Designed miniproteins, single chains, continued (4). Designs and how they scored, part 72

Each design is a single chain, and the fold is of that chain. pLDDT is the mean over its residues in the fold that is shown.

## One batch from the design tools (miniprotein)

Design m14643
Fold by ESMFold2-Fast:
Structure m14643 (fold): chain A 78 residues (1-78)
Amino acid sequence: SAEDYFNKGKEAFEKGDYETAIKYYEKALKLEPSAEIYYNRGLAYYKLGKEEEAAWDFLQALELDPNFEKAKKALEEM
């Protein structure tokens, strides 16, 4: 499920394996796009120094949920 992939992505992120986290977040997004998954993939991109990809994901999170405060704050602090 999308939730299973999202949880595996978060587990990889917590271990510092940001590339594996992104792979699982991509699988989750293909099944069910959500602001939270875009936001978490953006965080993983940011950890890898991929600031343009991170910004794009934060913007996609806000497009799906304009009131998603975490993504708005992430963009303001980039």
Scores: mean pLDDT 91

Design m14644
Fold by ESMFold2-Fast:
Structure m14644 (fold): chain A 58 residues (1-58)
Amino acid sequence: SLYEEAKKKAVELAKQGKLEEALKVAEDLMNRLVQQGVPIEEAVKKAKEVAEAAKKAA
């Protein structure tokens, strides 16, 4: 899924010291989910979960 792929990519980037790029992945996920018809509240929640996982991995 888009969420699982984004989370794995963001965590990998954060572990490499690329936290800014990892947070960009979370932002891109939010935009893509909204474009696919996911409610903005759910898209924001998923993006925040990805960003939080990245920050914990950094």
Scores: mean pLDDT 84

Design m14645
Fold by ESMFold2-Fast:
Structure m14645 (fold): chain A 83 residues (1-83)
Amino acid sequence: SRALKIKKANITLVLYYHLDDEEAREVLRKSTLAVDQEMTEEMFEEMLEKARKLRETMSREEIERKLLQEAGISDEEIKRRKE
């Protein structure tokens, strides 16, 4: 469960960076579903929709922080990466 949440947060962040690149998202979808049997097409669509919703409601910095925190990276580590 926790490992799946971390994977979903990381994939959502990558999808967020590729929201304007449908070809890159399709490659990511196919590779993710091929290597992770716990990942379903419905989960992938949910992550894509979450990424789109976050872009509409939050700044890039807020989105990155939120998704990295969901992936288990601390706020202090996120700040360190910007320095």
Scores: mean pLDDT 75

Design m14646
Fold by ESMFold2-Fast:
Structure m14646 (fold): chain A 88 residues (1-88)
Amino acid sequence: SILEELKKASEEKDFLKEIRLYVEGLRQGMSEEELRKALSPEVQKLLDEIKEAFRVMADALVENAVKHAGISPEEAEEWRKRIEELLE
């Protein structure tokens, strides 16, 4: 169902709908590899760029939050773990 809707959104060039369906498929436990193959080349490239930018930005923001926002080292470790899980 989600995979069929995703392929249709890809054909229609509805990039926002592709992203929403990709996220919904991940939340339902679908394979990221399978979902990614159904995405348009434009959205595939965008996701790669977002993942890389997110990794760089997240590391800097976590370090900043430890120094300036008073988050605990335990909370920082949880954020890093979730980032790694997201980028696998």
Scores: mean pLDDT 82

Design m14647
Fold by ESMFold2-Fast:
Structure m14647 (fold): chain A 116 residues (1-116)
Amino acid sequence: SQQLQQLRQQMDQLSAQVQALTDQLLALKTQARELRARVDALPVEEARQRALDLLGQISANLSQLQQNGQQMISAAQQVGPNLAKQAQALYDQALAVGEEALQAVLDALGAIERKE
């Protein structure tokens, strides 16, 4: 039906956005780990500002991921159970990446706080 075609288009767009946010979270995780490795070589103020900037970006991406992910799952449920299961798996994978990115920046912040 026309309604199912529109739902599939919306789901495809939301799926692409979830994948793009996942890629951004992977890049932010890498940047956080690189910052953690370099924390002893950086001035404390510069390291802290970089970590806070990364935390802000991760938080914004996680918020957008939650919104887009829930909309994607809702649209997929209206199409069918197999598509809903695939949407849920994609969202769960993206959340796991986001949690790893958040942990990486928190580890960097912890290292900065322990620096004399």
Scores: mean pLDDT 89

Design m14648
Fold by ESMFold2-Fast:
Structure m14648 (fold): chain A 60 residues (1-60)
Amino acid sequence: VDPDLVARFLARSTDLTPEQVRNLLKALPEDVARRVAEGILADPNAHPGIKAAAREYLAE
């Protein structure tokens, strides 16, 4: 999977809740999930709620 493309999709999604994004990150392999979460946080256009979910994932 391409973590950069996944990060862009999740960061800007209007159809997913922050909880769904966090659950999706937890379902991915650790290395991929970490890269996706980092990509979300690096995206200046990401929804604030989605950024919060990515930060919560990285704090675990």
Scores: mean pLDDT 78

Design m14649
Fold by ESMFold2-Fast:
Structure m14649 (fold): chain A 69 residues (1-69)
Amino acid sequence: TEELVKEAERLYSEGVKALKAGDEEKAKEYFTKAFELAKKAADQGSPRAAYIAKEAKELLESLGVKVEE
């Protein structure tokens, strides 16, 4: 669980960097990966992962990506 949270945080950070650089496609890829790992960790009871999943989902939806829960 902790390793999933750390990887989700890393991917979310990379997504934010890509978005700031104007690379929306890279940002979408990173946020999608972050959401998948964070959701898995949140399902295992991590509140920190639940927060990351929520933030990644909101950013993906703002970029036009439909997210399955």
Scores: mean pLDDT 81

Design m14650
Fold by ESMFold2-Fast:
Structure m14650 (fold): chain A 60 residues (1-60)
Amino acid sequence: AEAEARALIERAKEAIAAGRLEEAQALIDRAASLDVPSMAASVVGARLLLVGAELDERGI
């Protein structure tokens, strides 16, 4: 479970860097659904990165 959640978060970060924000959201949601306590901070961090990227696209 932890290794799977970590892989999903890394894929989400790659998707954010590539501008694939919808894919990143889906990957973060999948990682969050695994409910791995050791990965909770990583899930939050990925969500903050996604929000930052979305705000940057909006010119904020």
Scores: mean pLDDT 77

Design m14651
Fold by ESMFold2-Fast:
Structure m14651 (fold): chain A 72 residues (1-72)
Amino acid sequence: YDLSDPLVQELLDTSAREVALAAEIVVTRRELEKAEAAGDKEKAEELRERIKRLEEELDELQARVDALEAEL
């Protein structure tokens, strides 16, 4: 990989975002488990909606990574 290539830079940036979103999903799922254990239904609903939104973003980033890898 040539690190000066704009496609490689975009792949690295997009992959870093993908990793960050995947980590945020893991953390948010842990928060959801804690909210459910505490009986906080309102917090649990908010966290479920947040997870869905993060998973949608992750799907978009995964598609972009796949497209960039196909160009390399």
Scores: mean pLDDT 82

Design m14652
Fold by ESMFold2-Fast:
Structure m14652 (fold): chain A 82 residues (1-82)
Amino acid sequence: RDEEARRLIASDPEAVAEAQKWLDKAEEYHKKGDIEGLRKLLEELSRKMKNTDKGVAATLLYTATALRIVGLIIDNEIEKKK
């Protein structure tokens, strides 16, 4: 199970690099407390996932990236309430 997932991820280095770029942007917005920027980034990633024909590895990486961005939005929303 995990071995096959690793193999699929390794077979698509472009998807890995692109997921990392999305995470880097998310970290920048999170550091600035830019909730609107994080929400926009999540919307753009969701649109990209719907329009991509990159197979299982890319879909898994983009899904993991989207979940991380949601976590960052929640963190910033909690901080904003204080």
Scores: mean pLDDT 72

Design m14653
Fold by ESMFold2-Fast:
Structure m14653 (fold): chain A 55 residues (1-55)
Amino acid sequence: DLEKKAKEIAEKAFEVMKLQNLSEEEVKKGLENTYSKKLAELTIKYLEELVEKAK
C-alpha cells in the first residue's frame, strides 16, 4: 500500500530531521529528489502532519 509506505518514510524522515537539526524545507526537497512524484507528495503530507503535531 502506497499510503503505508509514505507514512513509514515520513516517520523516518521526521526522526532524521530532529536528530540532525535539519529544516523542514531541506527534508522536503530531499524527499522530492529521492522518490517518485506520487510517493514524495504523500510522504510530505504525512511529514507535515507529524511536524504540526510535535510543535
Scores: mean pLDDT 81

Design m14654
Fold by ESMFold2-Fast:
Structure m14654 (fold): chain A 94 residues (1-94)
Amino acid sequence: MKTVEELVTEAMRAAAQGNLDEARKLFEEAIKLADKKTQAGLYRMLADLYWQEGKLEEAIEAYRKAIELMKDDPEEVARLQSRIARLEEELKKK
């Protein structure tokens, strides 16, 4: 049985090896097991992977999910909003 920490470690390893699809699946499994505070961080990591894959719309949705769960951290929310704005600008250029 895998813990959230084990799934995150495996996801980070998969991402480092260029296995972005596997990394995404492992983060999605970790999200299902995690509490709301941990889910916020995991959605941010998932969004970063979508951005690396060029899946800009999916990255934006994942960052928005992280923001919904991080309402008590205004500095992090502002950082994620800035990332969303950059991704939305990239989408408009395509």
Scores: mean pLDDT 82

Design m14655
Fold by ESMFold2-Fast:
Structure m14655 (fold): chain A 56 residues (1-56)
Amino acid sequence: MDAEALLEEAVRAARAGDAERAQRLGTLASSVAPNDEESARYGAAVGAALREAGLR
């Protein structure tokens, strides 16, 4: 699974209320991100989704 697909699954998990899965998938997406800017973007997107779901 590529970095963008991992990010999509992380955001979906966050919106479904699964904070643990969202954090794990978000970490994996960041670890395979092509650069630091994309890694930061992935972390921000997952964090925003968790906040929107009331899990942060």
Scores: mean pLDDT 78

Design m14656
Fold by ESMFold2-Fast:
Structure m14656 (fold): chain A 58 residues (1-58)
Amino acid sequence: MREELEEELRKKGREGVERLKEELDLSVEGISVAAKNISEGKREEGSEKVGELNKKAE
């Protein structure tokens, strides 16, 4: 019984966190792309994209 109630609370908490993560994923994905661009020798483009996406997230 109590375990069932705890699962419900965790489920609702997880759903809230998942929604927040989904919104943040848009900016985080851009950072990953910027890291790849830097690895490919496009450092300036990578840094610019990171700054742009950070402003969008805020």
Scores: mean pLDDT 60

Design m14657
Fold by ESMFold2-Fast:
Structure m14657 (fold): chain A 59 residues (1-59)
Amino acid sequence: MNPKIKELEEQIKKIEKIIAELRSRGDTVGVQVAEHELKLLKENLERLKKDPTAEPKPI
C-alpha cells in the first residue's frame, strides 16, 4: 500500500466537492481552475499506480 496514493485519492475527493460548490455558485472561473487541478491529481494517481516508486510532481 502506497500512502501517496491514498493522499492523492483524498485530494481528488476534496477537489470534486469544491467543484460541486463552485458550480452551485456559478463560479465558472473557479470551476475551470479546480478541474485543471483535478486532472493533474488524476494523472499523478495513474502514474503512481503504474510505478509505485515514482514521486508525484508538485502543483
Scores: mean pLDDT 78

Design m14658
Fold by ESMFold2-Fast:
Structure m14658 (fold): chain A 59 residues (1-59)
Amino acid sequence: AEELRRKALELEIEAALYYMRASVYKLAGDEKKAEEYRRKAEELEEEARRLEREAEELE
């Protein structure tokens, strides 16, 4: 269970980095790349939530 929670935290950190990249691209006027990086961040957050739920099921 703890390993899954740790993995979820790692994915949340990665998502934060992708959100930061998306913001940089948005400021640069590259809406396409901004959306692409934002979607990747959202996917990573969703993966983290799945791992959190799995960890709860194993407790």
Scores: mean pLDDT 81

Design m14659
Fold by ESMFold2-Fast:
Structure m14659 (fold): chain A 64 residues (1-64)
Amino acid sequence: SALTEEAVKAIEEGNYERLEKLLVRAVITDPELAREVLEAVLEKAKELGNEELAERLQRAIDRL
């Protein structure tokens, strides 16, 4: 989805504030879609070795 692509771009650009805002909006709009987006960006964060971001994303998933 367009939201998933934007979230992945935010990670690639190191814009973690934008990523967080996009994820919050996704959860409010469509919780089912938000889970897929969160899982995709979590996998990308792990690939990039960003443990701090991965922990934050895992917490967001756990709260869904």
Scores: mean pLDDT 80

Design m14660
Fold by ESMFold2-Fast:
Structure m14660 (fold): chain A 57 residues (1-57)
Amino acid sequence: SIKEKIEEILKKLGTTDRLSEEVLKYLLEEQGLSQREAAEILGVPVSTISKQLAVLK
């Protein structure tokens, strides 16, 4: 599942930050999800995803 893959990424990186660049790239680029769908999976507002992407870009 997508949630299990996120946990694998976090464990491999040694972080608990679900808004990390690798997690967001996995959801948005590899899985092709929208910002809204990624926000629903991560349990955060869409505005949180948009703000984090602006910081990482």
Scores: mean pLDDT 79

Design m14661
Fold by ESMFold2-Fast:
Structure m14661 (fold): chain A 88 residues (1-88)
Amino acid sequence: MSEEEKEWLKLFIDEQVDPENAKAHKLAIEARKAFENGDLETAVKLYEEALKLDPKNANIWRNLAEVYRKLGDEEKAAEYEKKADEIA
């Protein structure tokens, strides 16, 4: 079983993810790795791409807010946190 197949099984446990939601989740994982490596600009780009595919995913909005907070952009961090709260 491939590593990608294992990741898909996790998404199936969350009860029927659509293909765009699955792609958004993969982008969010890549964004998190960039964030952990200190590549905040790449993390922002990957999270923004994930949000284009799944704009109703509150966790991605919150993760993007965390990245902007690390960048020192408190206004954008607050904006994205508010978006997450509106969706959840």
Scores: mean pLDDT 74

Design m14662
Fold by ESMFold2-Fast:
Structure m14662 (fold): chain A 78 residues (1-78)
Amino acid sequence: FEEVAEKLVKEVYEKAFKETLENPEKAEELRKEGEELIELGELPARLGLPENAGSILLKRLGKAIIEGVEEGLKKREE
């Protein structure tokens, strides 16, 4: 699980970073998608349920998208 999760997180970050560099107008949409994934991953905790592998992965993917977007925007500003 961890190896697959790390690969997915890296791929998602790289895609978000590249997409933001090439199409900065997509930054807001991508950031919103990342935020929605984080919210979905936080749902078990909000309901008083224990974290599970899926909720952890969703939060990691959402954070990776947001991080990729932010780094892409920073690189464009240079």
Scores: mean pLDDT 79

Design m14663
Fold by ESMFold2-Fast:
Parts: sequence; structure tokens; C-alpha cells
Structure m14663 (fold): chain A 87 residues (1-87)
Amino acid sequence: MELTPEQIEALREAAKKLGLSDEEIEKVIRAFRLYLQLIEEDEKATGEKLTEEQKRNYLSAALDREGIPFEKRDEVIEAILKILDEF
């Protein structure tokens, strides 16, 4: 599933409000794209929708891979999930 320009812009705005740097915002967007790819692949392979906990775990792992500091991850995860609920 591809991110819409509107989703990317909403994520940039949310991350800026959380005090992330421009470099960290780009890392968050890359992590979000990886996350969407991983959940799509898992759901396609299993035929089951991922639980909220499984989605949070994949997103946390994607943010870790991109080097987002642990202390910022919970706020970023909540912002991403909120954007997905709105779109």
C-alpha cells in the first residue's frame, strides 16, 4: 500500500509538533513505509489482519532500524496510528 501525499504531509506536521528534526522526520517516513510493507506482507501471507499490538511491535522495530531514539518512539507510534485511523 502506497502512502498518499496527504498522509506524508500529516506525518511531517505531527513529527514537527513532537520536536523531531528534519532528518528524524525523514527517518520516521522511511520507517512508516517499511511498516506498511511489513504488515501488508504478513496479512497477505497469513490471511489474517494484524492485532493492534502486532502493528505497534512492527512499527517500533521499523523505528529502531531507522535509529529513532527510544524516548521518542511512543509519541511517534501514536501519531502514525492516528494518521492511519484518519485515512
Scores: mean pLDDT 78

Design m14664
Fold by ESMFold2-Fast:
Structure m14664 (fold): chain A 60 residues (1-60)
Amino acid sequence: MEEGEIHLGRAVAEGRREDLEKAAKIFGVSVETIEERVEKIRKAAAVGREAAREIARELE
């Protein structure tokens, strides 16, 4: 659901409670479940950014 994806994306980027609550309502889960998922996504994204930096150094 595109609307749910927008709110989830904002929650990952900004961590605002309103976006977490809207995403939870759209996906039919608890706010706590969305918070846990957002935290895991943020950690995974941090690992991805470091890998991207390493690749960029090899291309120089």
Scores: mean pLDDT 70

Design m14665
Fold by ESMFold2-Fast:
Parts: sequence; C-alpha cells; structure tokens
Structure m14665 (fold): chain A 79 residues (1-79)
Amino acid sequence: NPVELAKETLRKAEEGDIAGAIGLLLRFLGDVLDLELAGVKLSKKEQEAIKLAFEAMKLALQGRLEEARKLIEEAEKLL
C-alpha cells in the first residue's frame, strides 16, 4: 500500500532515521515500477494517491514533516 509506505517513511524521518526513510522510498519506487511492468491498470484515484504518497515521502526526507503528513491525509481520502 503506497500510503502505508509513506506513513512509515514519515515515521522514520521523524525518528531521524534518514537511511531507513530513503530505503522505504526506494522500495516504493520499485513497487510502482513492478505494477507498471506487470501491466496493472490503476484507477485515476489510485494514480493520484501514489503521486501524493511520493511527494509526501520527498517532503519527509527534506524535514518538511507537517507538509508530508497533510499529503498522506489527502492520499488516504482517495482510497
């Protein structure tokens, strides 16, 4: 679940575990690539949730934790 990976990334960033947060972002990108290569058809809402989760992970890695949390909440509302 992309939203759960974004939540875990935010948690790692809040703990100061930046290496762990980066590892989760890499896993997220691998999971998204695997879905694309498998030809999985995602809904528009699922695509937007993935986009918001990715932006939240990037914000968390930048230390922008509150902005990351808001994007995660927006992604959850789409699922």
Scores: mean pLDDT 85

Design m14666
Fold by ESMFold2-Fast:
Structure m14666 (fold): chain A 74 residues (1-74)
Amino acid sequence: SLFKEFDKDGDGFITKEELKEWARSQGLNPTDEQILNVIKLVDSSGGDEINEEEFKEFLKKYPKKEEIIKLLEE
């Protein structure tokens, strides 16, 4: 699943650091502001990490990793 591509340690959460590492693996150089903008868009609970349920809700609006890449570029 796409969630497992981001959740590199398999703990069921996507951290800010994992999101940055994933973006860099796609050839992107996201700023802290770009990472925070994506987290704010996904994080409905106000936690420090993105859980699988929050990620599923995000994917309803951004169903492909290509769209996530675009969010991190701009």
Scores: mean pLDDT 72

Design m14667
Fold by ESMFold2-Fast:
Parts: structure tokens; C-alpha cells; sequence
Structure m14667 (fold): chain A 64 residues (1-64)
């Protein structure tokens, strides 16, 4: 999806540049996404980590 690719590129560029606001946004969205998919601890299945990442990217894409 072009929108998710744009969101990923946006996050990559901003985080590499040390953008604090983007880092805070990713942290907030990640916590909300993890709670929504029921992710607990580091032992979750890869598909659950994928769902968290996808929700972060979708939320960022909606803001672009």
C-alpha cells in the first residue's frame, strides 16, 4: 500500500534525524496498538508484532 510505504519512509527519515516529536508519537501509537492487539511481553507471536507495526503505520498515514 502506497500510504503505508509513505508512512514508513516518513518515520524512518524523522527518527534517523532525531525528531523527538516523531519518537514520542511512535511511542504513544505503539502503546495503544499493543494494548488493542493484546500484546504482552516479548514472547508474542510474530503476527502480533506485525499487527502492532501495521496499526502504527496506518495511524501515521492517516495524519499525513
Amino acid sequence: DAALQAARDYLTDRLIAGDRETADLVSELGARAAAEVGLEGAAAAPEQHGQVIRRILEAVAERL
Scores: mean pLDDT 71

Design m14668
Fold by ESMFold2-Fast:
Structure m14668 (fold): chain A 86 residues (1-86)
Amino acid sequence: KIEEAIQRARELADQLPAVRPAVDEFIEGLKKVLNGEDVVEGMEAASRFASAALRVAETDPAQRDVSEELIKAGAEALKLALEKLR
């Protein structure tokens, strides 16, 4: 489930090179959250990822749909990671 959401985010990030570094940081942050390590850093990485994707959607209308799908995939991955902490 979470692996599918992470894979989806990676595939979408390949279409948005400007967001790729933020997506990679977000994925590393999710791994730390899943291990119960540094949840705050993971949440900060998620915030940076969302900001980068939103900026691309606002500045390049041609990339808006891909950026929105990327945000959705990231949100699903984060939700699943937080559920596993219980």
Scores: mean pLDDT 77

Design m14669
Fold by ESMFold2-Fast:
Structure m14669 (fold): chain A 55 residues (1-55)
Amino acid sequence: MKVVVPEPKSLEEAEVILGVARGELARAEQEGDAEAVKMNREAIERIEKIIAKLR
């Protein structure tokens, strides 16, 4: 599966994506999907770094 990383164009967009990723992480943990948990944790970290860069 090709991973397309959506580069947020604004701080607002980055915050929305962060919220979605946190929700998906919670669902993945409830479902016991270890791959989805790992991917969502990595996505959260990446988005937080982008938010820091935009400041």
Scores: mean pLDDT 74

Design m14670
Fold by ESMFold2-Fast:
Structure m14670 (fold): chain A 59 residues (1-59)
Amino acid sequence: SAVAEQLLVREGGLSREVAREVARLLDAGDLEGAAKLIVEHTGLSEETALRAAETLAAL
């Protein structure tokens, strides 16, 4: 989702490349994979990252 990619860059502080990969995983339904990338690049907890991934996937 282009909306998820934009939010990940603006609000999550992720690079465009990482945000695009997270958005791709969300579009594929891989919430765990998306959450792991968010943790790796932001330092958020796994629980917080998974909640963020679920929210972005619903957009």
Scores: mean pLDDT 79

Design m14671
Fold by ESMFold2-Fast:
Structure m14671 (fold): chain A 78 residues (1-78)
Amino acid sequence: MLDSLSDREKRVLLLLYENGGLTQSEIAKLLGLSQSTVSRTLRRLEKRGLVKAEQVPGTRTVVYTLTDKGIEIVKELK
């Protein structure tokens, strides 16, 4: 549960909660992480059902947002 989330996963969840939807590149820049690190973290969060990826219609942009489960987890973090 919460104890199984890394500090990095918690930071990504909080960032998405505060900003709504963000691209992988925006998350990397805001957290000072490499794109590969963010990609791996987002992949783990998607597998947990806490984050979803949505392509903006008519663009090449993929935006990551919290699921309902992700929002509940963030509320438990504070």
Scores: mean pLDDT 80

Design m14672
Fold by ESMFold2-Fast:
Structure m14672 (fold): chain A 68 residues (1-68)
Amino acid sequence: SMEEIIEEIAKILKEGGASEEEIEKVKRAVENRDGEEAQRILLRLYLQGKLSVEQARRIGELLKEAGL
């Protein structure tokens, strides 16, 4: 479900050290089906070192499952 996908993304972001505000922004982008905004935030987090390559790949798979 979309809810399960969003919660899994949030969990990965939290483990990577994203702030609650950053996590909420990604959740909102996914809920609004704004794939461009979601990808923009995720790229920023990756470049800041808050996501590993494996975490970024997993989130990418989850976004595809959500149709984003």
Scores: mean pLDDT 88

Design m14673
Fold by ESMFold2-Fast:
Structure m14673 (fold): chain A 114 residues (1-114)
Amino acid sequence: SKADEAYAWGKLGGEAAASAVPALVELLKDEDPLVRLAAAEALINIGEKYAKAAVEPLIELLSDEDELVRILAAHVLGELGHKEAIEALREVAENDEYPGVRTTAEEAIEKIEK
């Protein structure tokens, strides 16, 4: 399944899994919430150094029509810890219509800034 494939990439982790990063970002928009969760966990497990290519696409997903996709994008950005996401996360924390998205963006900023 897509969730099992995402899990396998996350378990592999690091440099060897870096080529899967674009596909894992797309799976954050999957119709199955278990696939979305597995993709988010995989990106976090690949980690800051090797998942840097996810940062720009994740920032784009902060504007997705689905509030659950925006929550997952904010969460993963916070876990990956790249400071270049802070400005986009601040905009979402202040202006998103969904309180859960705003809270997740605030938590992500706090985590990145430490």
Scores: mean pLDDT 85

Design m14674
Fold by ESMFold2-Fast:
Structure m14674 (fold): chain A 61 residues (1-61)
Amino acid sequence: SLSPEEVALLEETVRRIYELVDAGAPREELYALVEEFLARTGNEAVAEALRRLVDDLVAKA
């Protein structure tokens, strides 16, 4: 389970990913947000899920 702090950071990271996708940002910039989340939380499973979210959103754009 995630701590409240990790949940807040996850929600903020997801919000930023959607904003950058809408702005047409490159995949590398989106992955940088995932790496920042991983560096701050150490949560590899959630970081992997975020990378899959990025890949799905970019494929649909």
Scores: mean pLDDT 84

Design m14675
Fold by ESMFold2-Fast:
Structure m14675 (fold): chain A 56 residues (1-56)
Amino acid sequence: EEKEKKKQELIEKYREEARKLFDEMVKNGVSDEEMKKTVDELQKKLEAELKRIDEE
């Protein structure tokens, strides 16, 4: 339950970060391919953070 709360908070934080990044990329005319790559990297970081929470 405590770990689940931390995970949910982390997911929400990453969603907010993704929205900000998406807005910046759109403003800068970044391609769909680059946007997908950036989102994939962000998702990878989120997965790593979630694993750390599970292991603590």
Scores: mean pLDDT 78

Design m14676
Fold by ESMFold2-Fast:
Formats: sequence, C-alpha cells, structure tokens
Structure m14676 (fold): chain A 75 residues (1-75)
Amino acid sequence: SKGTDLIDKAKDYIDKSKRYYANGDIKMAQSYLTVANGRIIDAMMSTDKFTDDQWKQMGTVIDDYFSLQKDIDKG
C-alpha cells in the first residue's frame, strides 16, 4: 500500500543516514534523516489501514529515527 511503501522508504533513508553518520558526514546524515521524517509523516497521514505487523514495523522505524536524531544532536 502507499503508506507501507512510504514506511519502507523512510527505513531506507534512515539506513542511508546511519551510513553517513558512521563516516562522520553529519550534514548528509541530518539531510537523509529529515527526508525520512517527511516519509514517516506522509505514511501516518495516509488513509491506508495498517496490519498489526505493519504497525510494529512503523514503531521500529520511528524508534530508529529518534535514536539516530539523538545521536546526531549529541555529536
């Protein structure tokens, strides 16, 4: 569905952000994390009905987003 496709895209952008962060490229890490946040918001605003497994996946993506943002803010 459109919402799940957006969550999968958010996960991909978080993974890209993690790679840039690991390489010390904080500006690129923040850029990809900002795009991921936009995809999460778009998914939450979608009219798609999520399954329990999809809600768990979304929760994990959101948790990963906040954890990485916290790490960037501290560095």
Scores: mean pLDDT 81

Design m14677
Fold by ESMFold2-Fast:
Structure m14677 (fold): chain A 84 residues (1-84)
Amino acid sequence: NEKLAEALRYIVQAISLLKRDKSKVDEAINLLEKALTLLREAGAPQEIIDEVEKAIDYVKKGDYETALKELERAAQLARDYIAS
């Protein structure tokens, strides 16, 4: 599913931005919002959608450590789902 692969790419890009440059938080949030749209359109498992939504909330609160853990989990779940 092309939408799932694209969503995963946006999640991975957001993880990279959050790890490297905290000044690009708004750009990372924008990438995650694009990923959410694609995940919903693709009918992805609710668990993946929930993890990305939680991650966005944690980023907005400045809890980048928790946000990164949620995003890394979401990326792994998306990879496993694409592979199945």
Scores: mean pLDDT 86

Design m14678
Fold by ESMFold2-Fast:
Structure m14678 (fold): chain A 62 residues (1-62)
Amino acid sequence: SMEEIEKILEEVEREATRLVLEGRYDEAIALLERKKEEYKDNPEFVEKLERGIASLRELKAR
């Protein structure tokens, strides 16, 4: 369900945030890229993960 996908996205975002707080930007990006491949048949989920990856790349570039 969409509600279940939202919960999965929230958990992935929390894990990525923890990695970022530890300065592990490449690992956070890799996590989101792996999840994008895992859920590639869900375009809404992919779009949200792509936005997350873009945000992390911008943060890393600072």
Scores: mean pLDDT 82

Design m14679
Fold by ESMFold2-Fast:
Structure m14679 (fold): chain A 90 residues (1-90)
Amino acid sequence: MEEVRKHLEEAIAALKQDLAGVRALVEASDLPAADKEALLAALARAEELVKKAEEALKEGKYEEAFELLKEAQGVVQDALAPHAEQLLAQ
């Protein structure tokens, strides 16, 4: 159980770092204002899910924490997919 908790803590920390990096890329991008607003809203939703995952993990609800983490990853991936080429290739 300690090992599962450690792996989830590391996964949450990694996703938080990734979300910060993606936010910086979106803010620095030449995307239209409406697209930036939509992406920043999706990032805010993912950040909320990560916070809920941290709370679930603290309560020992590992399955709930894992599902919340997966949902956060899905939100980011779905939001970024239409803009990936412009954000990553510049």
Scores: mean pLDDT 80

Design m14680
Fold by ESMFold2-Fast:
Structure m14680 (fold): chain A 88 residues (1-88)
Amino acid sequence: MEEIKKIEEKLKEIEEEIKEIEEEIKKLEKELEKARKEGDKEKERELISKIVGLELRKIGLEIEKELLERKLEELKKEEEEKRKEELE
């Protein structure tokens, strides 16, 4: 049970980080739109670089989330099997 709880807490942290990254990307995309309208090529490049960096971080977190979700499912199945053995 302790391991399941730790993974669930870690998954919540990852989901919150993903949401924060998505909000940051959205803000940067609005700034990028403004920079494009103003013709600020340097600011446009800086904003694109930041967006790409955040997208890569998001992908890394999504992969970690998938791995943790698989581990959580396996642990829950093992716990269910142990309960069935105690009832037989």
Scores: mean pLDDT 82

